# Designed miniproteins, single chains, continued (3), part 81

Each design is a single chain, and the fold is of that chain. pLDDT is the mean over its residues in the fold that is shown.

## One batch from the design tools (miniprotein)

Design m10803
Fold by ESMFold2-Fast:
Structure m10803 (fold): chain A 61 residues (1-61)
Amino acid sequence: SMLEKMVEEAAKELGLELSEELKERAIAFVEGFERAGLISSEEEAKKFARMYLWLEKKYGK
């Protein structure tokens, strides 16, 4: 899907390896915003994916 692709591209840009669990959580996070009508482009989806992954990297255990 587009969201999976955007999550994978965001992780690559951040130099982060995606576990399946992290990828699923990131996709679910971005899907939440898409359902709320807050994502209208692939670039916006990627920005939300990058935000989630960056927060997970910085504040995750």
Scores: mean pLDDT 81

Design m10804
Fold by ESMFold2-Fast:
Structure m10804 (fold): chain A 103 residues (1-103)
Amino acid sequence: MVPLTEEERQRLLSLAPLADLSDIKASKGEVDTVLALLQRLKELGLFDPEDPSVVDVSNTGLGKLIGKDRVTVNDLIRAVIEYSEELLKKYMPELVEKLQKKL
């Protein structure tokens, strides 16, 4: 088990506000998958990057995304960060512009 680096913790914290944006119709349509993953982590309490717990994901959709049967909470958080950043890199400039244009 490899603990999260300080940089990875800061990246996770920067994404946390996006979980609250899931209620905004425009943003949910653009990045619904990343927002749903962030909300799910928040609901499960897995938004704590210092949690040393090991999670069995073999029978879950998250296990398929990660490609492992057992992961640490830290590994799960890393997977969410990677997928969230990839989706936001693709859609975030258009999402920000769309939200600003409609306000």
Scores: mean pLDDT 56

Design m10805
Fold by ESMFold2-Fast:
Structure m10805 (fold): chain A 64 residues (1-64)
Amino acid sequence: MKEVMTRAGVSYLPKSIYDDIVNNGKRYDVSSLSKTMPIGVAQLLVRAQDAILELKKETGKYPT
């Protein structure tokens, strides 16, 4: 697992997922993501998604 990308770096996301979240407002689910990636990665991506959306609401800026 990419710890630097999935552990604590909320600004670290795969570009395609980042683009979908920040530009299209896509919402990802752990169950769906874990079908194509390790569950731990899926959980961290969903947590990063939640943090990004919350930060955007507060500051209007994405942690990328």
Scores: mean pLDDT 65

Design m10806
Fold by ESMFold2-Fast:
Structure m10806 (fold): chain A 82 residues (1-82)
Amino acid sequence: MRERLERLRQERERLIEEAQRLDERRQQLLAQAKQLEQQGGSQEEIDRLLEEARELDERIRRLAEEIQRLIDEINELEERLA
């Protein structure tokens, strides 16, 4: 039980860190799209960057759902150990 609780906490932390990294990448893609727009870059390149940013938003959303499942499982185990 204690080993499982510790693994779940570590997994939660890893997923939170992953979500933060993906959000940083999303912000960078949005910044690149803005720079290309200002420099008169191709609409196709801008659209591609915005599309990649949207894909990262979807991945972040899925990670948030997974993190919530882990939080729920951690809480259930903590209640059993209290």
Scores: mean pLDDT 84

Design m10807
Fold by ESMFold2-Fast:
Structure m10807 (fold): chain A 79 residues (1-79)
Amino acid sequence: SAIDKAIEYVRKALEALDRGDREQAVKAVTEMSKALKEAGLPELAEEFARRVLQHIADGDLEGAKEVLRETLEKLEKLK
């Protein structure tokens, strides 16, 4: 499903940030946003992508991971 696809990209973004790979994290967040829009959740896609990307831009990788964990918990409840 589109939700399962979004969950997979959240996990990939977390893995990328754990490796310090900001470029792959941004790419995964972008794909997560696309999957959430396909699932009919564009407002959720815009909010969480914006929050994660802002933390990455600010150099706050731990804050970005916290938002991604929040996103993962919210998406798991939608399954």
Scores: mean pLDDT 86

Design m10808
Fold by ESMFold2-Fast:
Structure m10808 (fold): chain A 94 residues (1-94)
Amino acid sequence: AVEEVLKILEELLEEVKKLAGDTPAMRALEALVKRLMEEIRKEKDPEKILELAEQAIKAMYLLAQETAPPEEAARFVARLQEANRRIVELVRKA
């Protein structure tokens, strides 16, 4: 479950990076998400894993809303919502 959650967050990070480009805000987001991913790797409590993943998704959502064109932001938000559903399912099955 943890490895699959980390893979999903890594894929989302690459997607938001393509939307935002190489900006100071994007570099700060990448550092934050990578820090949250390291905490997820060390965490054994499923509820805490979900909280950390939700923080990463929320941060990516906020940057996409601020930086991407409306249609691209809407597509990425739908992608984040699907990823969040999958993360919840993976963690609850473990």
Scores: mean pLDDT 84

Design m10809
Fold by ESMFold2-Fast:
Structure m10809 (fold): chain A 89 residues (1-89)
Amino acid sequence: SKRDRIIQVFDDIALYERMLGDDEGAEIYRQLKEAIRNGDVKKAKELLKQAKALRTKEIEASTVSKETQDKSIEGLENWIKDVEKTLEE
């Protein structure tokens, strides 16, 4: 379902945030869930951009290989695009 895809994006990113102890990221996802629940597509997209920017910085700062970082960023971008398309339906 559309909700399941959005939840998967949040769960994947939230897992990384929990591993890193990032309270800022957790708050962004909380607000994002509320925006989606309220049908505020504009706010949801703005929060997705904030989440993407924050997560990209975390991936780039990680100790994993450059190849793993690049794949993680690509995966993130693909999920964000899928979420945005879902929100526009």
Scores: mean pLDDT 75

Design m10810
Fold by ESMFold2-Fast:
Structure m10810 (fold): chain A 81 residues (1-81)
Amino acid sequence: MLLSVEEAIARLEEIYEELKATGDFEAAGKRLRELMAQLSEEVQEVVERTATGVLTYLADGREDLADAVLREGKRRIREVG
């Protein structure tokens, strides 16, 4: 069963908050793969782009830019779902 757009956004936000709290990029990557397997192709593409940007900026210690990527990603997920 495919997740709804709002469920996809909620899980993406949970993964982001856990990653900020723990710094566990391996666990975040696993959860993102599990999330993507439950999405339509169009939503998966937007989530993949959003996750890549968020992970890149968090790895660089740029939480403000990661937050901006997540906000834009959530907007785009709602547009394509």
Scores: mean pLDDT 85

Design m10811
Fold by ESMFold2-Fast:
Structure m10811 (fold): chain A 100 residues (1-100)
Amino acid sequence: SSDFILLLHLRYEITKIVKENKSDEEIEALIDRYLEAGISPETLRKFLEEIKKRLQYALELAKKNGDEEKVSFYEKQLNVVDKAIELIDKRIEEEKARLE
């Protein structure tokens, strides 16, 4: 499904941000690209929440296995996801305030 493809692409882009040590400005640019492509902020937020749940599960498994490298990697990805959700939430609030 197109929803599954979006989830995979978003997951890949988050991984790339962490691996390439990209700035918070690159997180904003990524969100802007998805919004400009016609993905609604609400849809994008739902996919980020799904990625967050999957990353939290992977993080707990890595901690249980003592995989310090994977723990660090998943914690950094969760930080990127949390920042992306905060940016989308601000845009949703700003748009609602503009319409009300």
Scores: mean pLDDT 86

Design m10812
Fold by ESMFold2-Fast:
Structure m10812 (fold): chain A 100 residues (1-100)
Amino acid sequence: SAAEKKALEELRKILEKIKKVRTIAELQEVLDEVRELLSTSTGFIAILLQRIETVIQSTIDRLKALAATRPPTPEEIAAAVKRLADVVQKAIDELERRMA
């Protein structure tokens, strides 16, 4: 559908933004974009976006908890970013399979 094609394009854009994240603030910006997409999404697309939203929020919470004791290292941020990129890639793969 047109909605699924648009969602796929937006998820690919989110994936590229996640790969470039270096700070908690930049990750919050990605979360805000996911929430905006979720606000206009229904059905299967909404389920995928809710999963992504949950994992990004959990990641932000973990990094903020760490930041309360010491600054997160670039390696810790990179590891979190890689895990988030994997989650978004799986959502893209699921949506592509559904559209096939």
Scores: mean pLDDT 88

Design m10813
Fold by ESMFold2-Fast:
Structure m10813 (fold): chain A 87 residues (1-87)
Amino acid sequence: SAKEEEAERFLEGVKKLAETFLAEIERAVADNAPRSEIQRLRDHMRLMLEHALREAEERGFPEEVLREMREIAEKTLERADELLASA
């Protein structure tokens, strides 16, 4: 259905967004950026992923898609915290 296609496109967008944020954090760590800057990037990532999940819920996407988005957000935040800890 059109809603299923929209949900899949949205999910793909969230995956790409998460990958982009992680790449930015990895670059900041590699460039020896201040910890405060890396923390700001991580916090911005969290807010953007939370916003995307709220939008998906408001659009009435299937619970299976919402669960996958939550899992992506959790794994992405865990990875960002690992990168921050290594900085």
Scores: mean pLDDT 86

Design m10814
Fold by ESMFold2-Fast:
Structure m10814 (fold): chain A 91 residues (1-91)
Amino acid sequence: VVDSLSEEELRRALELGREASILALAEGVREGKDAEAERALALAAEEGRDVAAIREEVERILATMTDEELEARRAEIRERQRALQEEVEAR
């Protein structure tokens, strides 16, 4: 029995994780945790991620979403992550 994520499940997990991280950065900036956000971006740069694209996405979220919308979107992504984890664990 293969207790590993399928390619589709892994892609879904990576996409949800990426969106969750970007939303967490946006919330952190809005809460005044700029130093923590900058540390996270520095780590992303060390991993070879496009930090400029991440910053642009965070700025777009901050410009277009209210605090309530941002919190609701984070809750939705956390729920989707939990559902995927439960789906994998139920195998």
Scores: mean pLDDT 76

Design m10815
Fold by ESMFold2-Fast:
Structure m10815 (fold): chain A 90 residues (1-90)
Amino acid sequence: DRLKRRQEAVERARAELDRLLAAAEARAAANPSGTLTLEEVRALLDEVIADPEFRRVLLGLFEAAIARNPSGTLTPAEIRALLNEHLGYT
């Protein structure tokens, strides 16, 4: 069942993305700016996302978003918005 396999893959990815957002929120709360640098985002992806290809896709999305921000950083809310827009995380 192709539809069931897609749903199961989305559910597994969502669990990793939930952990990524929780870790990003905790890290941002520890930072005086309330934001995350590219290096911090990369470290969280290496810790939380097991699949190297999925990690590479996510890193590319976050690198592009950081490059567009005047601060050179991302908030947890911006990370959530990117995941919702590009991965259907909602």
Scores: mean pLDDT 80

Design m10816
Fold by ESMFold2-Fast:
Structure m10816 (fold): chain A 100 residues (1-100)
Amino acid sequence: SPMEELIKLLEELIKKLKELIEKNDLEGAKKLLEQTAEEIQKIAKKAKGEVKEIAQNIYDTIQNFIDNFPKNEEEAKKYLEELIEVLKGTIDKLKELKEK
């Protein structure tokens, strides 16, 4: 389902972002966000109702992170950690919808 695809994609994104932060690969992190945003758009096109709205909202959030990506390494790491917390909250919302 689009919901299960989105949950899996966001969980994989969190895991890979953590690995890239540990390696100081911030350009790799930005590219991963760009690639993941494209996949979220594909899921949003297939999704309906509240799942589509959540997919569109997280797409917009990720695009805002890409557009405002800090040039300073320490600021970029903190920014990515803030994004990881947003992604976790989005996964929790999707899992709550699955239980309804």
Scores: mean pLDDT 86

Design m10817
Fold by ESMFold2-Fast:
Structure m10817 (fold): chain A 71 residues (1-71)
Amino acid sequence: MLKEQEERRREQLRQAALDLAPEIGRSLRRVAEREGDERLVEAAERIERSPTVEEFQEGVLELGRILEERR
């Protein structure tokens, strides 16, 4: 019972993250535009437009890989 409630709470947090994804993506896109890297802009836009948690996570991982390459 408590585990199911915790899982639902986690799912609600995931949904909240998806609801915030457009703002997170836009914020990251502004940073990416400042960096002048089109791949970072595309990754940030993917985050912004993520229809699922999986797509959101893939966008974040892709953004991380690009940033790792640039350091």
Scores: mean pLDDT 73

Design m10818
Fold by ESMFold2-Fast:
Structure m10818 (fold): chain A 81 residues (1-81)
Amino acid sequence: SLLDKAIELARKALEAARENPETARVLGQQLLDELGKFIKENPEYQLKAEEAATHIVRGMRGSREEGVAAFEEALKLLEEM
């Protein structure tokens, strides 16, 4: 499903944030794109997805430590969907 793909991208972004911030930024953008597709088909998750997107953007912009924390929070929110 689109949600399973978003969760997998969030896991990869979290792993990348620890080692390669540039890869984490690319994966974060892919995650935002897939999350957007999921919400178009599942509008009932809009608010939780917007909260997750805020953390994804923080992960893409932050330091290595901030990126890890932000993507961890985004993954937690996506897994609750």
Scores: mean pLDDT 85

Design m10819
Fold by ESMFold2-Fast:
Structure m10819 (fold): chain A 66 residues (1-66)
Amino acid sequence: GPAEEAFRRAGEELTQAIKDGDEKAALEAGRRAGEYLDQVRREYGEERANELLLEALQKADAARKE
């Protein structure tokens, strides 16, 4: 749904900001990701929110190892 897509986009923005060394952009993207994750938890439940968080962490770890 829209909240899940918004969370994925914010996670991608966070990863890019970290790679760019942009601390302000990273903090703002992280805040948005947290807000969207809370929305996913409210709309779809905690298990779905945890699945999305795990997916984001796995993608971030893979990007860091490349």
Scores: mean pLDDT 83

Design m10820
Fold by ESMFold2-Fast:
Structure m10820 (fold): chain A 72 residues (1-72)
Amino acid sequence: PRDQTPVEIPEEVREYLERVDRELEAANDARDWERAIELLREVAEYLAASEDPVLRQVGELLREEVRALEAA
């Protein structure tokens, strides 16, 4: 059986995600639902464009989550 290898997130990607996380927190504090969805969409697109197949899969899952949030 293949062991699930933990995703080693590159420092550059991690810094990007940390920045987005701070913006999401600010949007939540401001109750800016539209801004929060916009930020999640940006992250999903960024990850889906990754050369890493695992990061690409995470991006695809985030796209589904964004769609669900938009429908709610």
Scores: mean pLDDT 73

Design m10821
Fold by ESMFold2-Fast:
Structure m10821 (fold): chain A 71 residues (1-71)
Amino acid sequence: MEEELREALGEAQRAAEEAVRELGVEKTEEIVEPYSKRFEEKTEQGDWEGATEALREAARALREAVERARA
């Protein structure tokens, strides 16, 4: 659980860094905001599986947005 959470956080962070470079800070924050809120809610509930999934969804959304912007 904790190791998976750390891995997902690292992936989300890398995806966010790439998105900031390609899309800018404001657009990246817009994409991340709903997942950040879900992550906070799940973490407060002790739902580490849900928190990890929120990070994975954030990373996927960021990567998809970057890919579409490059096309």
Scores: mean pLDDT 82

Design m10822
Fold by ESMFold2-Fast:
Structure m10822 (fold): chain A 72 residues (1-72)
Amino acid sequence: VELLDQLALLFPQSEDIAEARFNLGLFYKSQGQDDLAIEQFDRVERDFPNSKYVELASVEVLKIAVEKAVPK
């Protein structure tokens, strides 16, 4: 359950909420949960379009996409 969604509703432009969601995405990425990580990064881009974390989230999504496309 994504409890940050309720906080984002009350504080839609909060940089702290954008940071927390971005860090949650990094956590899922570190656990190999790429789909959950991408979901968190996409929510940063959708819910906080003026945040500095939008560009950082876009980079992380691109890294996951490239890693899935390249054989290890």
Scores: mean pLDDT 74

Design m10823
Fold by ESMFold2-Fast:
Structure m10823 (fold): chain A 76 residues (1-76)
Amino acid sequence: LSPEELAELLRRGGADAIALAEEAARQGDKELALEGYERAIRELEAVRERFADLPAVVAAAEAEIERARAAKEKVR
């Protein structure tokens, strides 16, 4: 795997974690939703830090982090 391919796989993992947290929130499981969003944010922050030299990866991760943070605030 190239660094770009690895970054994309890890970013997709974060996006999937957000999707699962969104489903938990829809079902009323606030605890699971909050844990899911917090985990997704941590994973995406790690991707942003690890691949700081890849601007497109950083931008995509930042957008997903912002989406997860906004969704987390709505669950609280």
Scores: mean pLDDT 83

Design m10824
Fold by ESMFold2-Fast:
Structure m10824 (fold): chain A 102 residues (1-102)
Amino acid sequence: MMKERIRLETEAGMSLIQAAVSYTAARNLARKLEEQGGSPELIQAALDAAELAREKAREIGELANKAMASDDIEEAKKLAEESKKLAKEVAKQTDALAKAVS
């Protein structure tokens, strides 16, 4: 129980970090594009990706808090896995935009 709980809390925390990294990357990409005189469409896409990352980070935080507070280890596993999926979706979108402007 204790070892499994620590593992799930760590996974939930890593999902939050991943979402925060994606948000920062998207914001930095938008700023870099603005400074370099990039396409308004690409700048807007980067800002939209940052906003999505912010919204998903909030959802991930709520799921992570529920997972950590849950007395049901199976419920905690499901919530942690859902948080992980959301973090991956945000990272994929941010990475796709970074590649498009390379």
Scores: mean pLDDT 79

Design m10825
Fold by ESMFold2-Fast:
Structure m10825 (fold): chain A 55 residues (1-55)
Amino acid sequence: SERKELKQKLIEVARKAVELSKSTAPADQDKLEELRREGEEIAKQLGLEVVINVS
């Protein structure tokens, strides 16, 4: 199912974002912003709203 694949991809994006959020390197912050955008696109396809918060 395409929806199942999208859900798995969203989980993987979230997992990577959590790992990158522990880094203060500019390159890792850029990657985190890309992951946030990718997650938003996937969530939109699933009819969900998602925000990956980096602290």
Scores: mean pLDDT 73

Design m10826
Fold by ESMFold2-Fast:
Structure m10826 (fold): chain A 66 residues (1-66)
Amino acid sequence: SEVLKEVQKANEYFTKAIEMKDDKEKVNEYLKKAQEEIDRANELSPSAGKAMQKKLDEAKKEIEKK
C-alpha cells in the first residue's frame, strides 16, 4: 500500500521518542518527524492519518506521564 511506508516511519519515530523521553530535544525531533509522516499518511488515506494521530497522542501521554 502507498501509505504503508508513512505508517511504518511514524511508528518508528513514536518508538524512538518514547525510548529517548528523558532527552527533550530528541523527543521534540522525533515527534516532529512523526507528525510529518502522519501528515503524508493523511494525504494518502485520511483514515490511516487519523489512526496515526491517535497513536501520536498516546505516545505524547506516555512521554509526559512523569
Scores: mean pLDDT 81

Design m10827
Fold by ESMFold2-Fast:
Structure m10827 (fold): chain A 65 residues (1-65)
Amino acid sequence: SLEEAAELVAQGARDMARGGDATKFGEGLSRLTPEQQARASTHAAKGVEANDPELAAQGAREGAR
């Protein structure tokens, strides 16, 4: 579902912000439309670059919607 995909992208963004891998982020993105992928990636990047897991997760979740 869209909700499951959004949560998976959010978990992946959180992992990436903590210096983890992008596996969950990639899996979640693959279940979204190109427009949702672009928004989720752009908003998640703000938190990842700031090393802020909750900002990254929130951005990814909002972008996926």
Scores: mean pLDDT 85

Design m10828
Fold by ESMFold2-Fast:
Structure m10828 (fold): chain A 76 residues (1-76)
Amino acid sequence: SREEALRAVAETLERLAKSYEALGDTDIAKQFEEGARAAREGRRDELVEILQKLINDPRVSEATKKILERLLEEVR
């Protein structure tokens, strides 16, 4: 369901936020946290915008971008 997809997206973004925080990338970690919050609150349009921004951010690894592209497909 849409609700289950949004919950799974939120959980993935929360894990990525912790990973980037551990690496000292606090700005990127905060953006992942904002995305997770948008997913938890059902704010789909904001979530899509945040995911697109992160996919285009050169500080985000290529492996992470592939994960984000998959999440974007799930919420659209």
Scores: mean pLDDT 88

Design m10829
Fold by ESMFold2-Fast:
Structure m10829 (fold): chain A 94 residues (1-94)
Amino acid sequence: AAIQAERDQVLADLMAIISGMSISQIQAVGQQIIDYAQTITNPQIKNSLIQIGNIMINAQSVAQAIAQIRAFVATQNPFVALQVLRIVIGIIRS
């Protein structure tokens, strides 16, 4: 469906951004995501942001962060995943 195609494109965009980052930058972004998640009232979006933030904070390599984010996103509802990925990119680009 169209939503899955949009999710996959936004995920690809995020992976491209992350692949250009240092571990310190990935960890800093993870913390920003956790902080932003505290302002979110929707439990599914909040919990997904917290999980992505924790993956990034605990990443030992860029490849590990990419692999774990891809695996996590694949388990999520496409609408929730799309919203979460857009929020993450927004945080990085702000």
Scores: mean pLDDT 89

Design m10830
Fold by ESMFold2-Fast:
Structure m10830 (fold): chain A 64 residues (1-64)
Amino acid sequence: MLSELERRARELDARIRQLEATRAYVRATSTPEDAAHLSGLLDEEIARLRAERDRVVAERRRVE
């Protein structure tokens, strides 16, 4: 159980980092209009994953 929560937390961390890198890339390389639109969508997904990550971390702390 603990190892499964640790694995899930690592998966979420990896996805968040990948999306943050993608957001940085989009901001650096896209037109201002495309960057604004795509960054908005990425920010929404990142916020959702961070909320899920926080829930997994809280659950992991309870089963330690």
Scores: mean pLDDT 80

Design m10831
Fold by ESMFold2-Fast:
Structure m10831 (fold): chain A 77 residues (1-77)
Amino acid sequence: IDDPEIKALNAKINELLAKGISRTQMASLEYEREVKRLEQILKNEKDEEMRKKLTAQMAALKEDGQAEIARLSELES
């Protein structure tokens, strides 16, 4: 998928990895990237069954991401 937002996120993640970032910040960016990937697939998907599957997968990733980021943030506090 040729999406400029996903490319920008990949570039930002690589740049921040070189600079050294917190575990919480890295997890946040990684989950954002995965959600953006699924969102772009969903935008280009014409099959309703596939769209339902992708929507459920995105919802699960958002919930898991928020929970993991909250846990990491508390541990790093």
Scores: mean pLDDT 76

Design m10832
Fold by ESMFold2-Fast:
Structure m10832 (fold): chain A 81 residues (1-81)
Amino acid sequence: RAALEEEAERALAALLSVVSEEELIALEERAAAEAQAAGKAEGLSIEEVFERHGELLVAALPEEARPAARRILELQRELSR
């Protein structure tokens, strides 16, 4: 678990080297709102809404930041088990 947390910290540092923390928060809020709206419109489960949120966030990030963001999402799924 500690190794996964350290990897998540490194991935977050890489992401924040491309996008500011303020920009990341704004993108996160927008992606969350869009995912929730899609969930209501499409009848998505909570898990499907979280998956949609992750996809929207990654798509909104600069191309160079996307690998780090995808890695963070993978690690979040692993840590939540």
Scores: mean pLDDT 76

Design m10833
Fold by ESMFold2-Fast:
Structure m10833 (fold): chain A 81 residues (1-81)
Amino acid sequence: SAANEAAYQKIMDEFGQKLRELYQKALEINASKEDLEKMEKIALEAGRQMRLAYENKAPPAQVQEIADKALEEMEKVLEES
C-alpha cells in the first residue's frame, strides 16, 4: 500500500541518519579498525534484512524492529570501544 511505502521510506531515512550519527561518533572516539568493521557488517546485514522484509511485504513495524536491533548492536560496539 502507499501508506506502507511511505512508512518504509521513513524508516530507511531515519536508519540512514542514525547510521551517519553513529559513524561520526565512532570517528570522534577514534574507534578501532576492528570495531569499525563490526559496525559495517551489522549495518550491511541490517540493510539486507530490511530489504528482504520489504520485498516480502512485511509490516513496517517488522522493518523498524530490524533497524532498531541493528542500531542497538552498533551502539554496544561503540560502548565497548
Scores: mean pLDDT 87

Design m10834
Fold by ESMFold2-Fast:
Structure m10834 (fold): chain A 80 residues (1-80)
Amino acid sequence: SKAEELLEELEKNAEKLSEEEFIEKVREITETAVEEKVPFEEFVKIVKRIEELAAKHLSPEAQEEVRKIILEGLDKYYEQ
């Protein structure tokens, strides 16, 4: 999926990105996954990989912003 390709790009570039760029990429990944109607189980796997990357590369404050974006994505899946 395009969402999975974007996630792999995030994983490859995580150390090169600013926290703002990382957060923007997370938003792009989650929005793309919702738009493509990625199965919920696959979305959960994407989310877990994002959380693991955020824990390794971001401050606690930036991790909180990523969690907010993830919750927005989960809410959209609940509505589908």
Scores: mean pLDDT 85

Design m10835
Fold by ESMFold2-Fast:
Parts: sequence; C-alpha cells; structure tokens
Structure m10835 (fold): chain A 58 residues (1-58)
Amino acid sequence: VTLTVEQALAFGAEYLRSQGKEADEAYLKVLVGLADANKDGTLDFPEFLTFVAALQKD
C-alpha cells in the first residue's frame, strides 16, 4: 500500500469521522509528517501502518 500525503490526509480524516472523532487538519498533518519522516511524498506500507497506529492510539 502506497499513498500520497494528500491521500493519507483524506484517509485519516475519513477514518477519524468513522470513529466518531473530529478530523483536525493540523493534527492529521502532524501524524502524516511523523509517518513520512523522510519526506518522500508517499507513505510506504510500514509508514502507513505507523500513521494508522497513531490514529488508533489517539
């Protein structure tokens, strides 16, 4: 699974809404930045799992 930063942000917003949480754009940008530490513009499978885990924890 490979997502662009924009696709990851859209996924995160939809995921948080499905969990009954508010989708804060600034918060999602921080999580995406954490997952994409190398700033390659995409999230590899391990990076995507990190992003999802951060969403689930918070």
Scores: mean pLDDT 73

Design m10836
Fold by ESMFold2-Fast:
Structure m10836 (fold): chain A 74 residues (1-74)
Amino acid sequence: SPMLERLLATDVDALSKEQIIALVEEVAAYYESQGDLKSAKGARNLLETLRKETDLAVQQLYFRIFVHDLLLAS
């Protein structure tokens, strides 16, 4: 998946909260457009978690877990 390759190449530790949220919104839209509703729902669930989280390191950790879950599901 071109999206998964982009996510694996992304240095999340260099991203702000706003950049992580914007990227996960792009991921949700991409998987919705591909008909992968499970991956899209995973991205939407992550967005809800990220919007409530105040610790950037924890947000970065949740993003890393999400990318690994996508890789295992591919």
Scores: mean pLDDT 86

Design m10837
Fold by ESMFold2-Fast:
Structure m10837 (fold): chain A 86 residues (1-86)
Amino acid sequence: MDSILEEADRLVAEIDALVAQARATTDPATVRAIRARVEALRDRLLALLRSLPEDASQEDITYLIGAILRAIGHILDIDLLLEKLE
C-alpha cells in the first residue's frame, strides 16, 4: 500500500514538473509532447488505482482518485494553452 502511494506521489511530482515546463515554453510542438507525457502518467495513476487490494482504505482510494482528477485537469489546462498558442 505505502509503496503504491509513494509511486503515486512520484507520478504527481513528475506531472507538476511537466506542467511547469509547458507553461514556460512558447513552442507548440514542445507543449504537445508534454501533453502526451502527462497523459501517459495519468494512465499510470489509473493502473495504480486498479492495482489496489480489495481491502484498500477509503482514504487511499480517495487519494488516488484525487491525483487522477488533478492530472485530467492539467491535461485540460494544457489543451487551453495549446489553443492560445496556435
Scores: mean pLDDT 83

